Designed miniproteins, single chains, continued (4). Designs and how they scored, part 35

Each design is a single chain, and the fold is of that chain. pLDDT is the mean over its residues in the fold that is shown.

## One batch from the design tools (miniprotein)

Design m13182
Fold by ESMFold2-Fast:
Structure m13182 (fold): chain A 66 residues (1-66)
Amino acid sequence: SMEELEAQLREALRALARQHPELVASPANRERFLAEARRFVRETALIRASDELIDRVADEVFDELL
């Protein structure tokens, strides 16, 4: 379901932030976090999702962790 996919994306992106806390240390890093989020989701987490969905969830996670 979409809810399960979004939950999986949020967990993966929180893991990215734990591994690279510098990416969420400043509002100036938003673009860097979103770019790394796409790479991490596809290459490390191996989750199948559109760029639009990854960007939306990454943007939300970035705001939660600031």
Scores: mean pLDDT 87

Design m13183
Fold by ESMFold2-Fast:
Structure m13183 (fold): chain A 104 residues (1-104)
Amino acid sequence: AEAEALIEEAEAEYRAAIAAARAGDVAAAEAALARAKELADKAIELAEKVPGGELLAKGIKVFQEDAEKAVELALAGDEKGAELAFGIGKGLLGIHRALARKIA
């Protein structure tokens, strides 16, 4: 539950980073990306401390990698690539969350 709340906050910050990058505000994009990384890393740490939390932790790591790639693509002007990368990461996170819930 606490890790899930942090993931939702991280998602919001990654979305903010992508939006800032698309607007050409590099400083705002970097600041939001830094906050998102900190929130995602904390969510991973909390997930790894719970028995059976390794699937959730893996899902968060994959989401983090894809979301960071989305910010990079947005900064490079590849808006379609950014949306696709973020969407894939979010989808895979949802699958890992569902599987973790069934196994725990």
Scores: mean pLDDT 83

Design m13184
Fold by ESMFold2-Fast:
Structure m13184 (fold): chain A 61 residues (1-61)
Amino acid sequence: VEELIEQAAARLYAAGHDEETVKRAIVTAGVALGIDRQKSEELAEKAVEKVKAGEIKPPPG
């Protein structure tokens, strides 16, 4: 599940969305997948941080 959230964050960044938009989208997706809101928020923060650090590569264009 974490990998799916990380990939979603990378795709949203590749599409040109800002950090706030990416975080909101990931939290919404996490809750929709049955993850607790608090956990979804933590996953969104971690995913964004990993993408910004270059640990997760965006999909090829």
Scores: mean pLDDT 74

Design m13185
Fold by ESMFold2-Fast:
Structure m13185 (fold): chain A 76 residues (1-76)
Amino acid sequence: EIPTPVEILRELGASDETIALFLKERGLPSDETIDKIAEELGIPKEKLRKAFELYLEAQRTGNKELYDEALSLLKE
């Protein structure tokens, strides 16, 4: 089972405020939301954006390998 993006963000230590901003958007988050998440989690913005793009593709295709790749980027 592929976890929701909210579950992943909580595991990484995102605040309730940051999660609320993410939940207001569908699909790929806005640059402003990505910037806030990147700053809070200490993950480079470009890496975080790539991870979300891989995650969305994994959800669309059911490809768990893409999901695992996205998690790897976020946990570095």
Scores: mean pLDDT 73

Design m13186
Fold by ESMFold2-Fast:
Structure m13186 (fold): chain A 100 residues (1-100)
Amino acid sequence: SMQPQVTVSPASATISQGETLTLTVTVTAGSGTLTAYLIDEKTGKIVATSAPVAVKEGETVTISIDTSGLAPGTYRVLVQLTDTETGIVSASAPTTVTVR
């Protein structure tokens, strides 16, 4: 595929305040740097970012996001794969996260 592509599971998660959010990401096309962003659904603001992970096509990796200090509410996770040579960015379908 000409575009980087990733799949993320789960599609939705409910976690307790302060619990670590864990995602499984599979790289289906391309290679580069994988970063997950936790976005407040109401404001659209990025409230947490995962550490960047170098990945290649066919890899499956676990990404953890620390949600400590976040208010209860609805968030979305967007996982982006950036091809480091071309700068082309692909985004996953968002994971919906409820913090209680």
Scores: mean pLDDT 82

Design m13187
Fold by ESMFold2-Fast:
Structure m13187 (fold): chain A 96 residues (1-96)
Amino acid sequence: DIDAKLQKYIDEHRELLERLRTLLEEAKSKGLPEQVIKDIEAVIDYIERVIKELEEFLKTGELPGGLTKEQVLRHAERVIESARAFIEWVEEQLKK
């Protein structure tokens, strides 16, 4: 069911957002390079935007920018995959 998958992806985006906010504070406290801090902030902003778009679609049924439902779900899935990879990379930077 598409609506159930959409809600699951929204929930996963919210969990990733909370993890990224925690990592941002750790990166600042550990004195990671300014570029790393900016990259984390950019990913946070992007995920917040994706959550808003997915929530609006779930609420109204209106597809963003002429995309199909399948394209919206695939985009959400790819954002989750990319965010998880980025989180792993940041965690590696914090271990140095």
Scores: mean pLDDT 84

Design m13188
Fold by ESMFold2-Fast:
Structure m13188 (fold): chain A 55 residues (1-55)
Amino acid sequence: SPHEEKDKLELELLAQLVANRDNPAAVAAILAQIRETFSPEEVAGFERLVAQLRA
């Protein structure tokens, strides 16, 4: 896949969000990094997943 590196990074960042889901400061820092690296649409995807993990 031409997006293998991006897909791997996405899964790794998601795993970090899951591991830190009960630490708001860590989640905020990871999301800030995501906002600098990914498109606004992709960022919205991560934010939806974080909300789902906390529900």
Scores: mean pLDDT 80

Design m13189
Fold by ESMFold2-Fast:
Structure m13189 (fold): chain A 57 residues (1-57)
Amino acid sequence: REEARRRVRRAIEEAKTVAEALAAIGEGQKHGLLRPVEVSASDSAEELRRRGLEALR
């Protein structure tokens, strides 16, 4: 679990696009590593990265 959490955290931190950030957040949520994250079409990759990291359990 700690290994998976570290990989998800890294994927979120290294996401360069909105699509990459959403994919990393989705994987983390699928594995129960993140709390639900609110997403809007207007969100930037940086904003999604910040929310994903905050939601990491």
Scores: mean pLDDT 76

Design m13190
Fold by ESMFold2-Fast:
Structure m13190 (fold): chain A 79 residues (1-79)
Amino acid sequence: SPEERAEELIKKAEEAEKSGNFDKAATYYMGAAVAYLRSEPPDLERAAQYFEKAATYAEKAGNEAVANFFRSMADRLRA
């Protein structure tokens, strides 16, 4: 299910975070956000939360433009 896929990706993101691999953490959190959007119905609030997590780790990886994009996605989902 999309929810099970999101949980798998969150676990991978947490492991990447612990190893200091911030690019992978951002990618896995973004994947989790997309998985929540693919739920029926789409889980917009959880998707927004994980786009915010992805933005945080993209910024830690030095990717400010990517971080800003993820923050914009989170804001749009809550609007």
Scores: mean pLDDT 89

Design m13191
Fold by ESMFold2-Fast:
Structure m13191 (fold): chain A 76 residues (1-76)
Amino acid sequence: MTAEEYLNKAVEAYKKGDIYEAARYMALAAQLVGPELFGPAAKAATYSANGDKEKAIEYMKEAFERLEKAGLKPKI
């Protein structure tokens, strides 16, 4: 799968309220396009795995902001 495909799945999961699935797909996208740019995505996945939904949501929002600054547009 491409980074864009993972980002599309992350956005879809986020819209459905599945924060854990969204964080997982965001972290997978980050591995393909550069962990430094998407560092918050990896943190969101880690907090999701630990059951910390609030921190997972916070870092996922930061990841979306970094995506926008990088000029990447996931298919919504």
Scores: mean pLDDT 71

Design m13192
Fold by ESMFold2-Fast:
Structure m13192 (fold): chain A 86 residues (1-86)
Amino acid sequence: GMKVTIKLDRPPKLKVGDKVTITSLETGSVWTGTVAKVDPEKNTITIENLTQLAGGKPLRVGDKVVVTGTTAEGVQTFSGEVIKVE
């Protein structure tokens, strides 16, 4: 499955193993995946095992996205930008 790294607008309230939904603001495509890495100093997360739920368009470097995940603090929503695709 595809892997992406996203730079978030604020420090991630996410941990490795969390399930997230990614919505592309460029294409409206919706993806789900699992957090594989968190870098709080850079405000980046890496999401693996990406599966497309809707939209039919791939994620690309530079895409503006919304990331939603459930944490101990409840549902968290982040604005972000895709900075790496693997």
Scores: mean pLDDT 82

Design m13193
Fold by ESMFold2-Fast:
Structure m13193 (fold): chain A 100 residues (1-100)
Amino acid sequence: MKFEVLSSESYRDDSNLYYYSEVEFIVDGNKIKASVELSKEKGAKGTFEAEDPSKLPKELKELEELLKKLDKAKTLDEVLELIAEIEKVKVEEVRKELEE
């Protein structure tokens, strides 16, 4: 499977208890955008958008399901565990930003 990262953006604001991370990548010619937002006001929110959902490999269907679970997560620990399961989204970089 060919994997290419097009963009990776993150923003953290400790004074407002806010974290945002977005990654955009191509897998076998299919463009995918995944984002995670954590805020005291909104809680945890995950989004997953694929240019062609019918061409998603099994691993990325699992990623979509994990991101849908983020919308239902109520604690930071649940969010961190879900992020840690997302191997193809630079998990170590996301974790470092959340822990800083």
Scores: mean pLDDT 61

Design m13194
Fold by ESMFold2-Fast:
Structure m13194 (fold): chain A 105 residues (1-105)
Amino acid sequence: KKKILEEAIKLLEELIKLAQELIEAAKKEDWDKVKKLAAEIGEKAALTVILLKELGLDEQADKIGELTNKIIEAAHKKDFDGVIKSSEELIKALQEALKIVKEKL
């Protein structure tokens, strides 16, 4: 359980950083960077969802998964405003999950 908590914290912190980088890339309408960052967020979010569900945080996991899917869809459509909005919502969801996970250590 402790190892799962530590891995979840690491992934949540990495996702927050990637989402912040994605917002900056989207503001510049850099679609190549947006695609690369969205793909990496997708991969790390999938792992994070699994770990959060293992920790009994199903609501937080589902919210992160839903927002990640919205980001990937918006990125694919070159909807930079949609990428920014969903990424800002994802950062809030990730920060909430991170607080809960840290309280379990």
Scores: mean pLDDT 89

Design m13195
Fold by ESMFold2-Fast:
Structure m13195 (fold): chain A 89 residues (1-89)
Amino acid sequence: MKEELLEQIEAEAEELIALGGDPELVERAREHAKKAVEALEAGDRRAAAEHLLRALEATAEAVRALLSEEERADAEEALAKARAHVAAL
């Protein structure tokens, strides 16, 4: 599963850049997603959740300019829920 997850993370990062996402922010998201996978393998669920949240935040910021007003509002609502979930762990 680790190799498949890492390949999926890299493939999704390439897709986001191809769609016009900010490459620096996409790379930040990719780095945090990889750290989340490493934390999960180490059994550190809290660290994994924190890194996943940072990856989601960086991804949303990377594609913000590509989103409609409604899509940006939906993304911010999803991030607020994710932040609350991680804080409750």
Scores: mean pLDDT 81

Design m13196
Fold by ESMFold2-Fast:
Structure m13196 (fold): chain A 99 residues (1-99)
Amino acid sequence: MLSEETVELAREAYDFVKTHLTPLLQKVPRSKEHFDELVEEFKKLEELFKKDPEKYVTALTILATTLILEAEISFPDDPEALALKERAVELLKEIGIEP
């Protein structure tokens, strides 16, 4: 389905976001409103990815990685945020990325 080059680009995007966003999230608390907006964008992008995987996989990887990190660091005790994190982790695993 996905080309090897596209999967590699997605993996590089995952590593980049994780490396640069993690220290920022530890210093700056995220609002629940911001997280809810991110979740809505994730749902929209997931639907686009189903229609055109090659076109949207990199953007979806960036957004999924952001959602995972924000849920884990900013909302670790929120069961709704953690459930969405699990969904994003499953999606990354389907792409070939092990979070």
Scores: mean pLDDT 82

Design m13197
Fold by ESMFold2-Fast:
Structure m13197 (fold): chain A 95 residues (1-95)
Amino acid sequence: SEEELERRAELLAKHTGVDPETMRRILEKIEKGEVLSDEDIDTLIRAAEAAGLPPYVIELLKEMKEGKYSKEKQVKIARDLVDGLVFLAELDERS
């Protein structure tokens, strides 16, 4: 839903320092199964770094930017990353 998309965008923006409107746009692309731009991937790299995710996640995103993955695989990686970031942010808020 639009409400859930906005909630997720605001939550991630709060925990990563990324602009909420930029995050909402990226989440909308992922929901539609759209391939992310290089700028979108750079935003996800900053979000992952801010969340303290391990170096192999950053490397995976860089490989995605280099076109090493199919469109289907890129969408899956982005979706799994976002779901993981939301999960971590929600755990932090419950503490």
Scores: mean pLDDT 85

Design m13198
Fold by ESMFold2-Fast:
Structure m13198 (fold): chain A 81 residues (1-81)
Amino acid sequence: ELQEKALELLRKAFDELVKAMKALGDGNTEEAIEHARKAIELADEAIQLNKSSPTPNQRLIDTAERLKRAAEQVIEIAKKR
């Protein structure tokens, strides 16, 4: 159950990252930053929930951390425009 919730949060984080990248491509920097920040928040929640499991899934944690880094890059690119 906790693993299913962590996966759902990670999927939502991915959806937000896709929206952030689309907004960035469209020149909507404010919208890109908002979606990227939400992706980071959802990924952090997924990591915390996974760490609450008796056997944390390292692949899920690694995937969430990589997603956070991608979202952080979107924010940095948006700030330079």
Scores: mean pLDDT 84

Design m13199
Fold by ESMFold2-Fast:
Structure m13199 (fold): chain A 78 residues (1-78)
Amino acid sequence: SEMLEKAKKDAEIALEQAKTSTTVTGLIGAALRGIGAAIDAGIELGVKIPKTGEKSENKALDLASEAVKTALEKLKSL
């Protein structure tokens, strides 16, 4: 759970950076941070999720995905 909370925090920072950055370097940084958060959350969920087929909504993965998509869309617009 601690790793997942860290991943959520990193994903939130990445999303904020993606939304507020106006430079190529800032947007690349946001995308890389988002990818890192997604990896951390994916590893933790892969170990901790019971094999039940239960659909679980994970905020860290959602935020990380949004951060990467936002950064990449803004990069394409530059």
Scores: mean pLDDT 74

Design m13200
Fold by ESMFold2-Fast:
Structure m13200 (fold): chain A 76 residues (1-76)
Amino acid sequence: SKEIELLKKILEKLGIKVSDEEIEKMNNEDLLELILKKSGLSEEELRDASNEKGREVVLKVQSIIQEAAKEVEEEE
């Protein structure tokens, strides 16, 4: 499915290796958790829009998601 392909692309761009079975069980919340761990940023810091570090991480994550979504669309 498109969602699983998108998740695979996002994880690849984050440098995270997981099995296909694990990817199938992942949702956007699980992805956010992995991104938080990868960035070393807390959920509280991400929610503070005035925090430059949190803002940079959010923009980086959005960029990764957009690139992954574009790649999946092109593979159709």
Scores: mean pLDDT 66

Design m13201
Fold by ESMFold2-Fast:
Structure m13201 (fold): chain A 81 residues (1-81)
Amino acid sequence: GELEDIKQQLDQMKELLKEIKEELETKDLTHTQLIGYALQLLGYNYELDEIEEKYPELKDEIDAIKSTIAEIQDLILEKMK
């Protein structure tokens, strides 16, 4: 169903965020790559806001993902110094 498809989408997003975090922690990324990830995370936040508006029952899971995004954004900012 539609809700199940959205839950799978959130799981895929969590997997991608984990991969981005692991790259930031283990690799020396270029400024272009860091900016690319920052824009990707901005897109994810926008998508999460749309999902939360339609499926408020997913708020707790979405808030947890947004917290992970904020952590990754802080790592990007630290790497850009």
Scores: mean pLDDT 88

Design m13202
Fold by ESMFold2-Fast:
Structure m13202 (fold): chain A 59 residues (1-59)
Amino acid sequence: SDEVKKKAEMRLEMLEGIRDAFLTLQSLYLSDEQVKKTNEKLEAQLKEEKEKLKEEVER
């Protein structure tokens, strides 16, 4: 549905911005391992939102 698609797009954009800002912050204070772990979590969230959008469109 259109509502789900728009919501997914907004969330993807928000998560991308948050991910970039958070990774930059973490790189200043955390180890590479901690940065990787946080990036993995954020990428997983982005992937889920993107898959929701794709499912709505491709259905």
Scores: mean pLDDT 73

Design m13203
Fold by ESMFold2-Fast:
Structure m13203 (fold): chain A 60 residues (1-60)
Amino acid sequence: MRKSLLGLLYTSAALGMYQGKGRQDALDMLEMAKTEEEKEAIQRGIRAGEVMRAAAEKVK
């Protein structure tokens, strides 16, 4: 398993979702993912980014 790649995919998806502007990029990454591990990492990132964005909205 390529742990470094999975971590990068997770982080990229999370940051994209957190910024809102990168939501489509995160979805495109999910469609391009070739393995279940990559898809899982991206989906986990998307969820984390959405949670972080919701928390930031409460602080503002």
Scores: mean pLDDT 73

Design m13204
Fold by ESMFold2-Fast:
Structure m13204 (fold): chain A 61 residues (1-61)
Amino acid sequence: MLSEEELEEVENEILRAGLEAADAAPPEQRDQAFRDAVLAKTAEFRARYPDQDLRVRFLPA
């Protein structure tokens, strides 16, 4: 189980993964790369910490 500080770090790591993927992608793929990276990282952390209430709030509506 993650502490509040660890949960914030997880959320920040998910966002960072998205931003790094977008930065590495061609301009026309940036939003897709961001979403894919955020979803993949969130799924990874959810699988590792199934009792955590992880929110995917960094994706566009």
Scores: mean pLDDT 72

Design m13205
Fold by ESMFold2-Fast:
Structure m13205 (fold): chain A 70 residues (1-70)
Amino acid sequence: GMNVEAFEKAAEAAEKAGDKRRALIYRITANVYKGDLEGAKKDAEELYKITGNKKLAQAVINTAEAMLKR
């Protein structure tokens, strides 16, 4: 997959564009890929707060973990 730096840069670009939801999705993915599961959980909780969708937040973590394991 993409390296962690690519996801972190994508998150910064999304934040500058005002797309906090997209920025959080990229940050969750980057944190999972670098093994920062506590960081990923905090970003997922923030994603849940802004979207109201707990299933979406969990799905982002699950998808990133599945991609990391394959």
Scores: mean pLDDT 79

Design m13206
Fold by ESMFold2-Fast:
Formats: sequence, C-alpha cells, structure tokens
Structure m13206 (fold): chain A 75 residues (1-75)
Amino acid sequence: MSEEEKKLAKEIALEAFKKAGVEVLDIKVVESGGELNVVVTVPEVTEKAKSLIKPLSEELSKKLGKPAKVILREA
C-alpha cells in the first residue's frame, strides 16, 4: 500500500468517528495479507462506536479497492 492510501484511510476513519461524535485517541493503519486493517483506539467501546465498523469498512474497501477491516481497541 502507498503512504497516500494509508493517509487517506486514516482521514476517512477519523472523519467518520468525528462526524458521529465518537472520541478517537489513536488510529493505526496496517496492511497484512492484502487486507487493510484500521485499528481505532477509543476511550470506551460503545454501541455507537461499534455501529460505525461495518459502514466504515465498506467505505474504505470501496475507496481503496481492497478488503478493509476496522478494529476497535479500548484504552
């Protein structure tokens, strides 16, 4: 994956969480086995945060042309 694609993935994820009013502490983007893993660290994993996983994964996969997985991590 290019650095530009990783940056775009971070920006898309951050905007989605900000728009939903969910606080984000950190975002890591890792490519493994041809899949994009976007790890979003939040203070608390809420139902609202969980509800963002599927639509964000779908948007990232569509925008980047590659399977994308969103993983929530609690601080």
Scores: mean pLDDT 81

Design m13207
Fold by ESMFold2-Fast:
Structure m13207 (fold): chain A 87 residues (1-87)
Amino acid sequence: MPSPVELGEEAFEIAKPYLPESVAATVERQLELARASTDPEEQFRLLDLALAMMAGETLARGEEEVAKKILEIAKQLNELREQWEAE
């Protein structure tokens, strides 16, 4: 199973060509902070923000197929969060 950070990195690799440079830099910083975090709640929060930003930007640009892929990864991240919260 991919880790939460690995899902975020996969989404960024897919979305990066479609993101403005400023948004890409913000997402990259959020991924770095998530990777460095030892708090699962903070890690999930940072990754949720990164994925929402990537999905919103790609959707606003008309890249619906890319946005759909990012949202599917966001769904996988949410399933991992629910599994962690249930343990």
Scores: mean pLDDT 84

Design m13208
Fold by ESMFold2-Fast:
Structure m13208 (fold): chain A 64 residues (1-64)
Amino acid sequence: ALRTYTVTLLFDDGSTETLTIRAATLDQAIAQARQAARSRGYTVQDVRAFTADGRPRILVRARR
């Protein structure tokens, strides 16, 4: 079954962008988050996965 992951892109200037990804596994969700950031022209620096409010979340540190 596909799960919904909330992804937050955090930039060096402190600004954020949020997007939603659906994936079967956490590893697939992380790969899709990296690809989404890169497809927008951003450089991916770090990716972290965690649970907040019982929901899976992914934090991508990126540079524009």
Scores: mean pLDDT 82

Design m13209
Fold by ESMFold2-Fast:
Structure m13209 (fold): chain A 80 residues (1-80)
Amino acid sequence: GADEVVELAERAAKVAEEQGHTGIANLARGFADAVREAGEKADPETLKQAAEDMAKYSEQLGAPRAAEVFRELAEAAGKL
């Protein structure tokens, strides 16, 4: 559910931050905050697409571990 999506977004932020990717970490925290704020109004398809886009950007910036967590996030978001 939404709690799993928030947990994965926070995990992506921590992984990105540990690797020095502050911009990616901030995007992941913003994603977590947006999901908390939206609650039941969260659109699964929009969240899945945003997470997949963040995974691609993470790979391009050399953050493969963050990208992996964003892919898990996309799968969880798509099941909301």
Scores: mean pLDDT 83

Design m13210
Fold by ESMFold2-Fast:
Structure m13210 (fold): chain A 93 residues (1-93)
Amino acid sequence: MSILEQFKRAGREILELAREAGVSEEELERLEKLLREGLEEIKKASPEDKKQVAINGLQVLGHLAVSALERLGKREAAERVRELEERAIREIE
């Protein structure tokens, strides 16, 4: 799987976890924007930088999703996002 496809898959899984846990439409729209922007930045990056750009994008997306979930008191969903982010980063590295 390409770095772009790995990022896209992980980002979609984070978005789905946030949606299922009841994150607001406003916060989901922010996460969707970050996913789109991350995909475009990976496409623009040099081949040697694509991994780091993808890792940075997943860290930002994961952090915002976790923060939104923690504000809702959805601790288990927040932990699932952290685990998914850590796994995706390891697979890209």
Scores: mean pLDDT 86

Design m13211
Fold by ESMFold2-Fast:
Structure m13211 (fold): chain A 93 residues (1-93)
Amino acid sequence: SRELLEQAFDAAVAQADALLDQAIAQLTAPDGSLAEARALVDQAVALLDLFYRYFSGLYQQTGDPFYRQLADRARARADQIRARFAAAEAAVA
């Protein structure tokens, strides 16, 4: 159902946001690792890219704009995560 897909996407967004929070924590921790922070952001972006590809595929199969909207939201969130991490990295440098 659409509700189950929205719920799955919302869970993925929450997971990606949690990975970003962990990455930012790595930037401010006394024993934090920039390499670990970047790996966490890469994981968050990769997760959202999987959803982007999945929903884009469903849009190509069905022509339903619901799937296009979810794909666009996944891309927008990945862009936001990259931007927020870049800003946090710049702030601690």
Scores: mean pLDDT 90

Design m13212
Fold by ESMFold2-Fast:
Structure m13212 (fold): chain A 77 residues (1-77)
Amino acid sequence: MSEEVEKLAREAAELLLENKKKVESIKDEEKKKEGEEILKKIEPALLEKLKNSSSWLEFYKGALEVMKEASKELESL
């Protein structure tokens, strides 16, 4: 992999773990369920990015966007 692809992949993976940890830390049961629903949207969104990407660079840029959107939705809870 190029250094840029590896860096983006690492950033996306770290943000995924951060988002999961954030949901796990939610004390309110209703907000926690909303957070779990946000996390469930990640996998199908990543699959769409994978289908529409012609390179690993393009895919991981898209993956990072998916993770950032999930993080933004979780911050709104």
Scores: mean pLDDT 83

Design m13213
Fold by ESMFold2-Fast:
Structure m13213 (fold): chain A 116 residues (1-116)
Amino acid sequence: SDRARALVDEAERELQANPDNRSRGASLLSAAGILNSLDPDPLVEARLLYLTGQGYYDKGQYQQAVADFTRSIRLAEEAGDTRLTARSLYNLSKALEALGQLDEAEKYRQRAQELE
């Protein structure tokens, strides 16, 4: 959906511009998720999961960040978005490090570097 994509683009800009105030960005991501559920686009869903995963990571909610990044990777790969796949792999690695899963973190970090 063009509208869902536009809302994700706006949410990403809002979150980058206002890192200390995530409320509007979170609302835009929620609206984009609802619109994408009506007309599913796997790349839009992958981008939504990447941004919500970063939000969970910033809050110290590492298990939820892992779940969102893992799903983002699958959908980004299905959509052929190598850049988003690499970014999600790198952030998955950081979330796994925060959980003490160092061997898994290194594996995903290496995969991310292979795609850059």
Scores: mean pLDDT 86

Design m13214
Fold by ESMFold2-Fast:
Structure m13214 (fold): chain A 96 residues (1-96)
Amino acid sequence: SAAELERRRREAVEAVKRAIDLVIEGMKAGKTAEGIAEASEIASEAVEFLEENRTAEDEEALEPALKRLADLHLEYVEKHGDAEQVAAAKEKLAEA
């Protein structure tokens, strides 16, 4: 039903937000790979579902969390990455 699909979308959005928070926590703790692995386990099915079923409203709900992740990714690559990775991260942030 439409109501069931909307409930599943909301649950998937919340799972992705939680996964983003885990990546952020991992990056702050110097455990980026571990944070990504845990986030992938939680969000992989949710991401796949949202890629097929998401609405503009779901994208708007994810925007603040994705912005926080993008900001931290830029900070991480500025400390650990090369100039090309920094440029790519800045461009991606400007597009968001």
Scores: mean pLDDT 73

Design m13215
Fold by ESMFold2-Fast:
Structure m13215 (fold): chain A 94 residues (1-94)
Amino acid sequence: SHMEELEKAVREMRELLQETEEALKNASDEEAKKLVEELAKRLTEIIESIKDPEVRRYATIVAGSGLHDLAETLPEEVAEHTRKLLREIFDKFM
């Protein structure tokens, strides 16, 4: 069902966000930028794998919310980079 596809995608995205947040605690600004770039790439791959356009749009909103929340916890330079990646995802899927 569309609900099962959404639940799977949201679960995978939340796991990636949590793993990235943990890795960021001990990262330099340069390492942090690389980690958020890898996160954005993997979130994009998950969203692209969704067949239903409405489910994909909802998953995009969830991914964007997660990246926004993550950015609020980061140093300004890394936060700015994370917000740029969020905009790129929204421009692609919204």
Scores: mean pLDDT 89

Design m13216
Fold by ESMFold2-Fast:
Structure m13216 (fold): chain A 91 residues (1-91)
Amino acid sequence: GLTKESFLEMLEHMKEIFLELLNKAPDLVAQTLEDSEDDLLKLLKQLGVPEELFPKVRELIDRMIEAARKKDAKAFEEAFNELVELLKEHL
């Protein structure tokens, strides 16, 4: 099964892929995040993340989507890192 550690490693790999894609296909990054949000929240619930945190998770995903559309790699990475830190505290 998916472990907390393997999930966090997967997120770091996804961050690298998204940052590379921001220069080439920013709308694809934004759309992928929009399409994946509900599936991510279901996975977080299965991993034991409290549902009380879901509004903050959604806020951070929205910040990533906006940063992607603006091709703002710094803002994207800052929001992504904040999400990873939040999840590390509550996994």
Scores: mean pLDDT 85

